# Designs tried in a protein design run: designed miniproteins, single chains, continued (4). Part 19

Each design is a single chain, and the fold is of that chain. pLDDT is the mean over its residues in the fold that is shown.

## One batch from the design tools (miniprotein)

Design m12673
Fold by ESMFold2-Fast:
Structure m12673 (fold): chain A 61 residues (1-61)
Amino acid sequence: MMDLESFDELAKKHGLDVSEATELLLKAREYAKAGDFEKAEEYREKALEALVEATERRRNS
């Protein structure tokens, strides 16, 4: 996962329940395009945390 586009595509390909993470990642992407890199990074990090949570829940249950 080297960029936002690759991250989003990889998550979708692996079939993870990433609905929340995908929405947060899309917001991060929009903020980055608007030049608000601080907000973009904030939402990207939230998306990553949501993805990690989904992965851990799937692994444990």
Scores: mean pLDDT 70

Design m12674
Fold by ESMFold2-Fast:
Structure m12674 (fold): chain A 104 residues (1-104)
Amino acid sequence: ASEKAIEFLNKIAEILSKNPALEVSRDGDTLTVTSKSTPVGTGFLDRLEEILSKYPGLEVKREGGTLTITPKEDFEELISDEEAEELLKEIEEAIKASQANPLG
C-alpha cells in the first residue's frame, strides 16, 4: 500500500481505539478490529462495515466479531482526499453514536 494509505489506516486505528468495546491492531497495511463485547461491539462492527464498504479503495472482510481493513493497491486513485476526510468523519460519528446509545 502507498504511504498515504498507511497514514489513513493510522488515523482510522486512532479513532477506533477510542472505543473501549473494540480491540484494534495493525500489522503492516492491514487493520484488524475485534469486538470485545456483543451485542454492543457487534452492532458497531455492522455500522463500520457499512461505512467502509461504500469506498472501493478499501478491502473490508468481516468474520464474526472481527473486521479486517486493507487498502487496495489503487487506494490513492479510488479514494479522493475529500472522500477520505468524509470517511474519517463518519467513523468518528459512528463511535460517538455507539457511546451515546449503549445497549446497557
Scores: mean pLDDT 73

Design m12675
Fold by ESMFold2-Fast:
Structure m12675 (fold): chain A 63 residues (1-63)
Amino acid sequence: MDELIDEAHELTGIPREVLAKMSEEQVRELVEVARRLSELTEAGRLTPEEIEEAVETARSLGV
């Protein structure tokens, strides 16, 4: 769990306190989404606006 929280915090910027209130499944899903977005961003596939919208959607999954 702690490793998933650390990774999710680094990828999304969501405070660890907020992530700790989420289930392990929700944190894992958030990490998976964030990793995919990072890969697509590096490949030049996503605009900054699309990234912001996706991050906001991921935030809603656990808050």
Scores: mean pLDDT 70

Design m12676
Fold by ESMFold2-Fast:
Structure m12676 (fold): chain A 81 residues (1-81)
Amino acid sequence: VDEAEVREALVLIQMVVDDGVINEKVAKLIASIPDPEVRRRTAIRVAETAVAKGQDPEEILRIFEKAGMDPEVLEEVRRAL
């Protein structure tokens, strides 16, 4: 997986995140990333940032689930939080 692609995805997502937290729109954008590895790594990094901003980990996981995120990615995000 190209780390530059993950970095670029993170920059774009940060531009749309209100107050640095994840909403359903942001989660759906991440879930639409075609490369599974870039999607997984982006989801984890964005979730870690949102938790650092004070967002509840359980809320983040619910939002990702509603956005259609892969169960494997959800488990990795839960493990990282």
Scores: mean pLDDT 74

Design m12677
Fold by ESMFold2-Fast:
Structure m12677 (fold): chain A 56 residues (1-56)
Amino acid sequence: PLSLETQQRINRIASRLMDGEISPEEAIRELAALPGVGPETARRAVDGVLATKAAS
């Protein structure tokens, strides 16, 4: 399980990606660097954010 701190950092990165403040590649890199988050989880999280953005 991910720590609360890690989950809050994920939410912050996702928010910045939604606002267009960072690129998808930058978001994947930042997420993958978080404790307990691997590259696959980071990519899936970014894909989810982008899918939500496209559906809007």
Scores: mean pLDDT 79

Design m12678
Fold by ESMFold2-Fast:
Structure m12678 (fold): chain A 96 residues (1-96)
Amino acid sequence: AAVEAARARVEALTDAGLQLAEATREGSLRLLAEDPEAGRAYLETGERAVEDLIAQARAEGAAEPAVAPLAAAGIARVRAAMEEARAAVAAAEAAL
């Protein structure tokens, strides 16, 4: 029960993090075209929100060692998605 509940929470946090990274990328790019400062602010806000989800996933892995590998894998996927978001925004800003 405890391990299954922790696994479900880690999977939900990973999914939420991936969705938030993509929403951050799309929103930042949309705003950047009209207002570069607003686009950067949106990216920074999304980055903080994603880091909060990463911290929660890390805490789940620390509390339940059986899900620690799943949490680590999820965190890596979310970080990779956020790095892609940052790179896309940086490339778009450089093209302005």
Scores: mean pLDDT 90

Design m12679
Fold by ESMFold2-Fast:
Structure m12679 (fold): chain A 79 residues (1-79)
Amino acid sequence: SVERIAAGGLELARTGDPFDAEVAVAMLRMAAAIELSAGDLEGAIRLYEAELEALRIAGAPEEEIRLAEERIEELRREL
């Protein structure tokens, strides 16, 4: 389920290993794109929200965080 993928990704991001955090971001972003391509806007939003949290945990650049926030806002407007 989407929620299990989100939870698993966030658990990975929270290990304290920078590599795990990068893998979590990539995994959540890919999962969100798959849900979006399948027409599951709500599921895609949940996974992009988890990716945003993983980006913050990883200490990603402010620009990457901003772009992730904008993507979520755009998708929410489509609901």
Scores: mean pLDDT 89

Design m12680
Fold by ESMFold2-Fast:
Structure m12680 (fold): chain A 86 residues (1-86)
Amino acid sequence: MTVVLKASGLTDEQKAAVIATGEALKAAGTDVTITVDGDTVTVVAKNVSVGQMLALLGVAVEIQLQGGTMESKVEGDTITITVTLP
């Protein structure tokens, strides 16, 4: 399964949390690409376990609870989670 997390409108602290989650998955041997563009962080994780998917979803939910809007889309074996702060 592939998980794409795109988080936009992030504070420096929220950016660091998303990057740290992606780097932790990468350190565990997951195929992870992290892209940072201003206040936007995109994490593409391939061949993830259910636990790794839940870690990325957990970060997205935390940002949503901080005033963000979350949208999720499933296409085949790819889950795309988009979180946007105003």
Scores: mean pLDDT 83

Design m12681
Fold by ESMFold2-Fast:
Structure m12681 (fold): chain A 99 residues (1-99)
Amino acid sequence: EEEEVEKAKEFVLEKIKEALKKQAKELNRKVTDEEIEELAENILEDILDLALESKNAEDVIKNTADNLAKILGWDEEEKKKLEEALRLVLEAEREKAKA
């Protein structure tokens, strides 16, 4: 379970990094790998905070997966994998917040 959560978090972070790198290239912005990594971690934290505070966490998860899928040009299967990974990470954060 803990190993699955860590893999899910790594998967989500890598996809956020891919989306950020693609957007930076399209906007002709110079961004270092270190800056991308820090920004991706901050974005994931913001997404998780928003989901935890939201009356409908599932909408936050689906909107996040939909936006990333649009940026990366993904199909429904890849989008569903991202949704599942985000749910797993969110549930782990909920458990962590309780104790």
Scores: mean pLDDT 80

Design m12682
Fold by ESMFold2-Fast:
Structure m12682 (fold): chain A 55 residues (1-55)
Amino acid sequence: PSAEEAAEVLERAVRAGLLTPEDAERLLAGLREGGFSEEELAYVRRAVERAFAER
């Protein structure tokens, strides 16, 4: 999946109350192992952080 697709899925899951911050960090680690670049991971992390701040 693209960084945008990953960000959308995780952002929606955070807004729905399905992810804790710890869950999100574990998923980001999985994306890194799956081949995401540090730039792509930073993009996804910013989206997740925004979603946590808004809920």
Scores: mean pLDDT 82

Design m12683
Fold by ESMFold2-Fast:
Structure m12683 (fold): chain A 86 residues (1-86)
Amino acid sequence: MTLVLVLKNLTDAQKQKYLDYAQSLRKKGYDVEVKQDGDTLTITIGNLSVEQMIGEVLRAIGLELDGAQVEIKIEGDRVTINITFP
């Protein structure tokens, strides 16, 4: 399974938090790609089991999303989470 996190309207502090999250996943041996475009960050995590996918979805939405708009899309083996910060 593949998880795609699309994070919009990030502050520098929020951007660093998600970059640290991505780095933590790489240290665990996950296949992680990061794309930065201004205040938008896209993190793609490949080769997840169902259990790993559920855990990472919960962790991603738990990263201080107070006031953020969250949209989750599931298409086959791909889960995309769009998060727009205020």
Scores: mean pLDDT 77

Design m12684
Fold by ESMFold2-Fast:
Parts: structure tokens; sequence; C-alpha cells
Structure m12684 (fold): chain A 71 residues (1-71)
């Protein structure tokens, strides 16, 4: 696997962990949880298209949203 693919996969995994933490603290229907999930879904779609840089950027966005939600 390429370096870019591995970096994208790691960021998607990190985003998934933060979203699960946000769900646990705020509930699955919280607007910020839904927003972070949408960004993660976009990251996974980009990954499937081989757009690893864009996938990583969207996963990083999902992490930002989830982190802000749990503050």
Amino acid sequence: ASKEEKEALLKIAEATMYILLAMLKLGKDHPKVLEAQKALEEAVRLLKQGKYKEAKEKAEKAIEIAKEAIK
C-alpha cells in the first residue's frame, strides 16, 4: 500500500474513534455527531476512489468536528 493510502486509513480510523466518543458523550442524534459522520462518509467514499489526500483531509475535518463537539 502507498504511504498516502496508509495515512488516509489511519486518519479514518482516528475519526471513527472520535465520533464514537462523541456519540457516547452527546448521543448519536446530536447535530455535531451527524456532521462528523457525514465528513467521515465522504472520506471513505474518496478513499474508495483512490483519492487518498482528499480522503485524509475529510477525515481530519471529521476529527475537528468531533473534538469541538466534546469540548
Scores: mean pLDDT 88

Design m12685
Fold by ESMFold2-Fast:
Structure m12685 (fold): chain A 68 residues (1-68)
Amino acid sequence: MEEILEELVKLLKEAGLSEEEARKLAEEMIRYAQEGNSGAAAQLMVEAGLSDEQLARASELLKEVSEK
């Protein structure tokens, strides 16, 4: 869990977010993924300004969370 959170934070920071913003957003994305709300998680990724490549990586990380 924490490892997925840190990878997602790193990805969001590469998209231009601060560490605090990235961590908060990553935690919300993980929470929505755990709830099965893939639409809400996807909306947060779009709002963060992730590229197609970054979206693909974030989606794989969140999929691992939802499979637990």
Scores: mean pLDDT 77

Design m12686
Fold by ESMFold2-Fast:
Structure m12686 (fold): chain A 73 residues (1-73)
Amino acid sequence: SAAREKAKEEAEKAAKELTEAGVEKEKAEELAKKAAEHALKAEEALAAGDLEEAKKHHEKVGELQKEAAKLAA
């Protein structure tokens, strides 16, 4: 519950930052939500001791950030 609430707050914050950077609102919200979901899964994997799964999700966050940067440019 708390982790899901934090992920939602981070997604809303990231979506606002992307929109301010020039990304279309719907795309900003989609990318922010996907990034927050992968960040949450990385935290869950770390808590379970699955370092490989955590790395995978961190890499996905990085890919989504690169996609957002291209849309903002």
Scores: mean pLDDT 81

Design m12687
Fold by ESMFold2-Fast:
Order: structure tokens, then C-alpha cells, then sequence
Structure m12687 (fold): chain A 72 residues (1-72)
């Protein structure tokens, strides 16, 4: 888990524009996944865990981008 935060920060530091594009793609994927699960009535723990993991990745990447931008 610690390494995921470091990886996100390194990604944002290398190319912040690419990191922002990837973040937007993750947000779009999460939205589609949430809409799909809702349309199917899928409330399984597995689907909820998958959605929670995507949200965690989005938050980590957002935090990394904000930290890098504050240094610029």
C-alpha cells in the first residue's frame, strides 16, 4: 500500500499532464462501473470492493497531482 502512494507521486512528477489524463480516465471508468452495477442491481461484496479500490486509486492519484502542483 505504501508503494502505491509513492508510485502515484513518481508518475505525477514525471509527467503531470499524463497523470491528469490518466486520472480523468480512471474517473470515467469508475462512473461507468458504478452506473453498470446500479443498472444490474449488483450489490455483491466483490463489486463493492472493486469500486472501492478504484476510488482509492483515484484519491491517491489526486493527492499526488496536488502535491506535485504545489511544488510548481
Amino acid sequence: MEKKREAAKEFAEKDINSAKVYLKRLEDMLKRAEEGAKALGDTSPETQQALDRMRDEIELLKEAIEEVEKKK
Scores: mean pLDDT 78

Design m12688
Fold by ESMFold2-Fast:
Structure m12688 (fold): chain A 62 residues (1-62)
Amino acid sequence: MAAQPSPELLALRATATGLERRILDYLLANRERSPSQAEIARALGVSQAAVSRAIRRIQAAL
């Protein structure tokens, strides 16, 4: 059974669009295994730099 996501992450997911939304969806689905930025980039078909920038924007919104 997957761990319950935080209310802040759920709220961000509801308002996020594009790459940020896809990263939040992936993180929520894989929260218990703590995926690396390289793993997220591979799964979403984007560069690791793009994932890093998107994560920084997500963290700024928290």
Scores: mean pLDDT 71

Design m12689
Fold by ESMFold2-Fast:
Structure m12689 (fold): chain A 56 residues (1-56)
Amino acid sequence: MSAEEAAELALELAKELGGVTGENVDKALTRLVTSGVVDAETATAAGAILKARGLM
């Protein structure tokens, strides 16, 4: 999975958590890593993309 794809998954999961907030995006990335869907390196890169977009 690419960092961009992981960022999009985190945004969709954040919406399910109650909205696209920095807290929900961070929780979404953590859940994706814990569930094995995304590795820690890809999640770090996705987080950087989301911060650059002003979403974290």
Scores: mean pLDDT 83

Design m12690
Fold by ESMFold2-Fast:
Structure m12690 (fold): chain A 87 residues (1-87)
Amino acid sequence: NLEELRRRLIELAREMLRLAREGKQPDASLHREALELARQIAELLGLSGERVPRTLIDGTTLLISPHEARILGEAMFEAADEAVEER
């Protein structure tokens, strides 16, 4: 279910943003789960793209496509925008 996957991704984005604001390092598992949700969303939408390496905070490298990166970015912006007005 696309709506459920996106809701979970936004919840993870909020948690990662909260940790970042507190100066804490997000767990690599949170990044992996967020990426997996973004992959599932991209797959469900029929989006495909080449994956490139992205290094996580713990030094782990993951492969991410432009569509997956956009989905993650949109979730992060949505989580942030709900708490902070546009400049």
Scores: mean pLDDT 71

Design m12691
Fold by ESMFold2-Fast:
Structure m12691 (fold): chain A 54 residues (1-54)
Amino acid sequence: MSLEEAKELAKRLARDLLAAGYSREETKELVRKGLLSLGLSEEDAEKAVRYAFE
């Protein structure tokens, strides 16, 4: 997965989780873990999460 694809996915996941009633902090952690499970590096996962919550 490219970093740009990860950013778009993170933004969509964040929106869906927040709509489901998760807090911002819970949502950030869930999105980060999801991206890591898809094979993203920790650095790229953090960049994607940061982008989703800007």
Scores: mean pLDDT 83

Design m12692
Fold by ESMFold2-Fast:
Structure m12692 (fold): chain A 75 residues (1-75)
Amino acid sequence: AQEYARKGREYYEQGKYEEAAEYYKKAGDLFNEQGDYVSAAVAYREAAEAYEKAGKLEEAKEMRQKMLDVLSKIP
């Protein structure tokens, strides 16, 4: 999970927003599977922002929904 988040950041810094979003999404999915909902929400938010910069508005909306879903699991 952490490795994918780091890769997402590297691609984002290079202006490769679509690739950054894909890695952040993978990080979010893995954090969610591990029950780390806080880290999952952060990763999905980063993925949404990256998709928005890439012009992928539908994918960004999907990531924001995944963020809200994992946030609902935090007590």
Scores: mean pLDDT 83

Design m12693
Fold by ESMFold2-Fast:
Structure m12693 (fold): chain A 85 residues (1-85)
Amino acid sequence: YVSEGKLDEAEKLYQQALELAQQLGDKYGEALALNGLGYVYAVQNKLDEAEKLYQQALEIYQSLGDKEEAATTQENIEKVKEAKA
């Protein structure tokens, strides 16, 4: 696990990666960045935000036919939902 300061840095880096992927039309990169942001927010216990980001990543992975990334992202969504219950 990373310190809170490292989580803030990771959040910023994933947000920059998301912006760059969107500018380049890199859908796979967009999903990777969204999934990374979701993970950072989940570790920070920002569960509602994490769930939304994972759902966005899942939608992109599914549209690309990336079954393995989609399955992993869906597992992350289920873990976040369990933590909220």
Scores: mean pLDDT 83

Design m12694
Fold by ESMFold2-Fast:
Structure m12694 (fold): chain A 95 residues (1-95)
Amino acid sequence: DYEKELKEIEEYLIKNKEEEILLALQAKGVELARKYGPDNEELLKKLLLEVGKKLLNGDKELLLKYLEFGLKLAKEKGKEELAKKLEEMIEKLKK
């Protein structure tokens, strides 16, 4: 189930260096899309908003990079509402 996959991603990201996090997120995002379907909005939302927020709490620069990756992924999958929310979060953090 995707809950288990998200927990495994969280544990993997905690163990990696900052420079590897975006590549790890991209690879794991592709794996999840392949396994559970590219249009699973709940899975994408949970990966970007819950796991990302929890892991990157307190690191503004790394959080911005994570959200920008998430925005790219949301746009590629045609999730316009999620993309708009991510853009708003990015703008808020840059201010």
Scores: mean pLDDT 59

Design m12695
Fold by ESMFold2-Fast:
Structure m12695 (fold): chain A 74 residues (1-74)
Amino acid sequence: MKSAEELVEEAEKRVDWLEANRDSLTPAQLDAELHRLSRLVVEAIEKARAEGDQETLDRAVEISQRLVDIARAA
């Protein structure tokens, strides 16, 4: 099973891609990517909390905030 750090690294790459390509996505594609990333970030937060990894937890929370900002601007 993926570590919290691996989940956060995957989520960071995906949110970077989503921010860069947002205007090229249909509303349905944007919604699907936001839902997928939200689930990944929640899993990363839960694992980081279980592992006591505050640095990875803080990174996951930052990604969560970036997803909220993307959704609000959609």
Scores: mean pLDDT 82

Design m12696
Fold by ESMFold2-Fast:
Structure m12696 (fold): chain A 54 residues (1-54)
Amino acid sequence: HFERGVEAYLRGDYETAAEHFRRALEEDPDHERARRLLRLSLELAGRLEEAASV
C-alpha cells in the first residue's frame, strides 16, 4: 500500500494517497514515513481536522 500511496502523491491525487498511506499504517503502525505522508496528503487534500489527528 505504501508504494501505491507514493505513486498517487506524486500524481497530485492526495485523496487516494491518504487512503493508501492509512492502510500502510494499519499494516505497520511503526511506519514513520507513512504516518508523515498521510498527514501531508490529508493537509493537501484540505482535510485539516483529519491531518491534525495523525
Scores: mean pLDDT 79

Design m12697
Fold by ESMFold2-Fast:
Structure m12697 (fold): chain A 71 residues (1-71)
Amino acid sequence: LSEEVKEKIRKKVEERTKDKGLSEEEIEELVERALEELEAFARAFKMEVSEGLIDLAVDIALLDYEAAKRQ
């Protein structure tokens, strides 16, 4: 994945979590989770990295984060 894709993911994570008071380290963790999800989808389905796929990867990373936070 390109650094440009990682930067788009970071901006989306920051926008979605701007009011949650997360640390920079927590933001980077969410970015890495979203990248892992995006890479898994691209690899499994041989899909092109699209804006929609990036949004989906970010949504899944945030859902996993919230689930872990509740446990």
Scores: mean pLDDT 75

Design m12698
Fold by ESMFold2-Fast:
Structure m12698 (fold): chain A 55 residues (1-55)
Amino acid sequence: SVEEARAELERLRETAPDPGVRAAAGAGLKDIEENPTEEVARRSLAGVRALEAAS
Protein backbone atom coordinates (compact mmCIF):
# COMPACT_ATOMS: atom_id res chain seq x y z
CA SER A 1 0.00 0.00 0.00
CA VAL A 2 2.81 2.48 0.75
CA GLU A 3 4.55 1.34 -2.47
CA GLU A 4 1.27 1.55 -4.42
CA ALA A 5 0.58 5.07 -3.09
CA ARG A 6 4.14 6.11 -3.97
CA ALA A 7 3.74 4.73 -7.52
CA GLU A 8 0.41 6.52 -7.99
CA LEU A 9 1.84 9.81 -6.65
CA GLU A 10 4.80 9.43 -9.05
CA ARG A 11 2.35 8.93 -11.92
CA LEU A 12 0.30 11.99 -10.89
CA ARG A 13 3.45 14.12 -10.49
CA GLU A 14 4.49 13.28 -14.09
CA THR A 15 1.12 13.06 -15.91
CA ALA A 16 -1.49 15.22 -14.14
CA PRO A 17 -2.57 18.12 -16.41
CA ASP A 18 -2.93 20.56 -13.48
CA PRO A 19 0.47 21.87 -12.27
CA GLY A 20 -0.97 22.26 -8.76
CA VAL A 21 -1.83 18.55 -8.67
CA ARG A 22 1.70 17.70 -9.89
CA ALA A 23 3.22 19.87 -7.13
CA ALA A 24 0.95 18.32 -4.49
CA ALA A 25 1.95 14.82 -5.66
CA GLY A 26 5.63 15.78 -5.24
CA ALA A 27 4.94 17.05 -1.72
CA GLY A 28 3.07 13.82 -0.92
CA LEU A 29 6.05 11.77 -2.06
CA LYS A 30 8.33 13.79 0.22
CA ASP A 31 5.94 13.25 3.17
CA ILE A 32 6.05 9.47 2.55
CA GLU A 33 9.87 9.57 2.26
CA GLU A 34 10.13 11.33 5.64
CA ASN A 35 7.47 9.16 7.36
CA PRO A 36 6.90 5.94 5.36
CA THR A 37 3.71 4.74 7.09
CA GLU A 38 0.44 3.56 5.54
CA GLU A 39 -1.41 6.40 7.31
CA VAL A 40 0.82 9.10 5.80
CA ALA A 41 0.70 7.42 2.36
CA ARG A 42 -3.10 7.15 2.47
CA ARG A 43 -3.57 10.74 3.68
CA SER A 44 -1.16 12.13 1.06
CA LEU A 45 -2.78 10.24 -1.82
CA ALA A 46 -6.31 11.16 -0.67
CA GLY A 47 -5.36 14.86 -0.50
CA VAL A 48 -3.86 14.85 -4.00
CA ARG A 49 -6.86 12.98 -5.43
CA ALA A 50 -9.27 15.47 -3.82
CA LEU A 51 -7.31 18.33 -5.43
CA GLU A 52 -7.32 16.49 -8.80
CA ALA A 53 -11.12 16.01 -8.58
CA ALA A 54 -11.57 19.74 -7.81
CA SER A 55 -9.34 20.84 -10.73
Scores: mean pLDDT 81

Design m12699
Fold by ESMFold2-Fast:
Structure m12699 (fold): chain A 63 residues (1-63)
Amino acid sequence: MMDPQYLKERAEQLEKQSKELREKSKEAEKKGDLKQAAILQTSADMLGIASDVERELAKEAEE
């Protein structure tokens, strides 16, 4: 079983990185770089999913 505190810390880090990439995606879109915006958005979505998985595992480990 994983340490719930460790999983929560990893989830928070991944969520922070996801938010940063989403902000960069919006900036690229404002500049008209739709290709770069799409790449950054996809990367942000992947990190967001990883954060959600870590959070779910932390919740299960606390039960």
Scores: mean pLDDT 81

Design m12700
Fold by ESMFold2-Fast:
Structure m12700 (fold): chain A 80 residues (1-80)
Amino acid sequence: SLEERIKLAKEAVDIVFEIADKNNASYEEEMELLSLVSRAIEVLTPEQLKEFVDRLKKMLDEGASLEEVKKEIEDFIAKA
């Protein structure tokens, strides 16, 4: 549903902001991550978007770097 898609999109954005904050990201790095997340939200199916959110949550819990998160988002987009 559109409502579920909006919920997942919001969760993805919130998680990426937390990752950026924990890594002391610059404004430019944060905007690059948000641009990539926006592209992922646009191209992923609802099922892929849920998997994407679950993966981002795991990366946040594991203390992933900005470069690792960026690569993972790019990989999700490439496989869409």
Scores: mean pLDDT 86

Design m12701
Fold by ESMFold2-Fast:
Structure m12701 (fold): chain A 96 residues (1-96)
Amino acid sequence: SAEEEERERRRRELLKLMNEFREKYQKKIDAEVSDEEEKRRLKLAFNASLVILTNEALREGKSIEEIRDLIEKELDSRVEQIKAELEAKAAKAAAG
């Protein structure tokens, strides 16, 4: 039915959106983080966050555009946290 086709199209759009942000996050992590174990931990945490956030937003009836905005904010927040942690580690290493 048209309603089933619409639901499947929306699911595919969400999957594409999640994959695009996974790739974007991966590139930023690869640029900022050298440790492979830390990269894997960060990517795993981000992926878990994407799944939770997307599922909650869908349950709340949020649009694809609203979900995109939520994911963008999550990505930006996580990247800024990583930069802050790297700066703190560098400062501690320089002080020791």
Scores: mean pLDDT 83

Design m12702
Fold by ESMFold2-Fast:
Structure m12702 (fold): chain A 62 residues (1-62)
Amino acid sequence: DALLEQIRRLLRELGVDEADIESIVAALRRVGDPAVMRQVAALLRAGDVEAAVALVRAALEA
């Protein structure tokens, strides 16, 4: 919950469109893994949106 709100704010700060933010957050809710959420947040804090999105995609496939 708090991690998803942090991820939402980081994506918005990095200029990601609101529709894409909602899509990414929905995907992370489907994954339901706090470890993945923490790693996504860490990548976004580093400014690496591409790596964060790739991790979300990989987690959905697992």
Scores: mean pLDDT 84

Design m12703
Fold by ESMFold2-Fast:
Structure m12703 (fold): chain A 55 residues (1-55)
Amino acid sequence: SPLEEAIEDFKELSDVIGKVYDEALKNNWSREELLERLREAAEEFRERRRKREEE
């Protein structure tokens, strides 16, 4: 169902964001580096969603 897909997407996005934050803290990233990585991760997430819709 669309709701189940949305919940799974939200969980996946939350996991990705958490991993990015953990990596940033571990590597002592600057605010600019963190924001750039979050932007890239969001773009990758959108691309994966689009590809999944095409399957």
Scores: mean pLDDT 77

Design m12704
Fold by ESMFold2-Fast:
Structure m12704 (fold): chain A 61 residues (1-61)
Amino acid sequence: SRLEELLRELAEMLGTSVENAEALSRVPVDLAVALASRFMPERTDPERLRRLLEEIRRLRA
C-alpha cells in the first residue's frame, strides 16, 4: 500500500524502524519536524519530512 511505502521511506530517511516512523507520523507535523531536527539533524530535511508526514496523514484521514 502507499501508506506502507511512505512509512518505510520515512524510516529509511531518518535511519530508524518503521515502528518509530509510524509513532512520529502520529504526532502533529510541526512537532514531528521539530523532534527530528533536534535529535537527527544530519538526516532531517525539514521540507521533505513535512511533505512525507502530510501525505501519510492525508492517507489516514
Scores: mean pLDDT 83

Design m12706
Fold by ESMFold2-Fast:
Structure m12706 (fold): chain A 63 residues (1-63)
Amino acid sequence: MEVLERDERELARETRERVEELLPTASPEAQPLLEEARRLAEEGKGLAATLQLAVAVALDREA
């Protein structure tokens, strides 16, 4: 079993759940980044999705 592939799936799942929680209250500036994070998570790119989510959260806090 590939450990990295399992970690990617877990990151993708967590990122998708977090995006679903944040989207309803996100700023207009953060919404497109949250949507991108969700898209990456749906593609199974967990690490990329998690990094995109971190950027979205940082922008939402600034807005």
Scores: mean pLDDT 77

Design m12707
Fold by ESMFold2-Fast:
Structure m12707 (fold): chain A 62 residues (1-62)
Amino acid sequence: MKLSEEETKKYQEVLQKLSKLSDEERDKELPKLLEESKTSDPEEATKKLEERLKEELKKLEK
């Protein structure tokens, strides 16, 4: 995991924004937010973000 602390913060902010959106809004915003969260290691960052997004989405299903 080669994300800087600043990149990790942006990542978390993206996740928080997504968790506040409805399912329909998330589907729209997801591609944009993923693109904005691209880091120096885009493939690893994308996988990590995707996993974390699934967890946040699952919490919202409560």
Scores: mean pLDDT 61

Design m12708
Fold by ESMFold2-Fast:
Structure m12708 (fold): chain A 58 residues (1-58)
Amino acid sequence: DRELAEALGEALIEARAELGPDAPEAEVLARAAEILRARGYSPAQVARAVALYRAATA
């Protein structure tokens, strides 16, 4: 879980840099998920990372 959280954190930084400071959080999160898939994370790992992030921020 820590590795997935760190990987998502890095992907979120990259997504925000690509999309800009005014992009909606949902769009940034969707782009971060795409970056994780491109880095070789499975769809299940990406879904888990996103779910953990949403749980932590709710």
Scores: mean pLDDT 81

Design m12709
Fold by ESMFold2-Fast:
Formats: structure tokens, C-alpha cells, sequence
Structure m12709 (fold): chain A 76 residues (1-76)
């Protein structure tokens, strides 16, 4: 989480870093932080759906399909 938080500090629209930060919060059960990050990711899905899809594919490779499903639930 810390690494991705620093990346977001430098580039708040870094879609991959936002998706990975969201996945890390879900993985550790930090649902409050997960919801906050999910709101930002939802906005990015609308603005750049192609980058969001690529970021979700990377999350699936690292964290599995269940984590991607949780992200999609939180961003719906």
C-alpha cells in the first residue's frame, strides 16, 4: 500500500497505482480505505475505461479474480 500511496502522491491519475492500492486495502480488509480509493477508481473508469481495464488485468494477475470482483462491487 505504501508504495502505491507514494505513486499517487506524484501522479493522482495513475490508474494502475490506484487499482493496486485498492486491491491491497481489500486484501488486508481495510474496507474504509478501500471505499475511498474505489471512489477515485470509479471516476477513472469513466474517464479512461481502457486504462482501467488494463489496471484490472494486472490486479487479476497479482491478486486473483476474487479481488477484481470485490473492486467491481465497490466501484458499482
Amino acid sequence: AEKYEEELKQDPNNVEAIAELLAEYIKRGDLEKAREVAQKFRDLITKNPEAAAQALKKVEEKYGKETVNEILILTS
Scores: mean pLDDT 77

Design m12710
Fold by ESMFold2-Fast:
Structure m12710 (fold): chain A 64 residues (1-64)
Amino acid sequence: SAASLARTALSRYILGLISEEEAKKLILEGAEQLDPEVQEKVRELLSRGDLISAAQLVIDAAEK
């Protein structure tokens, strides 16, 4: 699920198991399952390097 991808990206990134670029890819893959408005906001947050806010947006949109 989108939420699972975002949670996996955050946990692995925080633990130092994956790079920032790998985390961004997982978050973006999750966002691709959601509506276009959410996808645009996620891309904006990722462009700023705000991985936490981007992942949280994906989780919230997927789980309500």
Scores: mean pLDDT 83

Design m12711
Fold by ESMFold2-Fast:
Structure m12711 (fold): chain A 74 residues (1-74)
Amino acid sequence: DELVEEAKEFAREMARKLGFSEEEQEEVAREAGEVARELLARGASRGQIVAAVVGVVLRALGDKIEREMNLPRG
């Protein structure tokens, strides 16, 4: 569970620095924790888990930007 908690904290901190809301920070942290647990169960290295967590944060950022670009309703 140590690596899962570390992954969640890392994702939360990165999301905070990228301007995510508190709710969005928790969503990203939750997803990172799920990915970390899955990889840990498969015997992934710390480096692989960190890389995957970074990927989760960057994907969430991309999704956020895409949502904001889709402003069709006035």
Scores: mean pLDDT 80

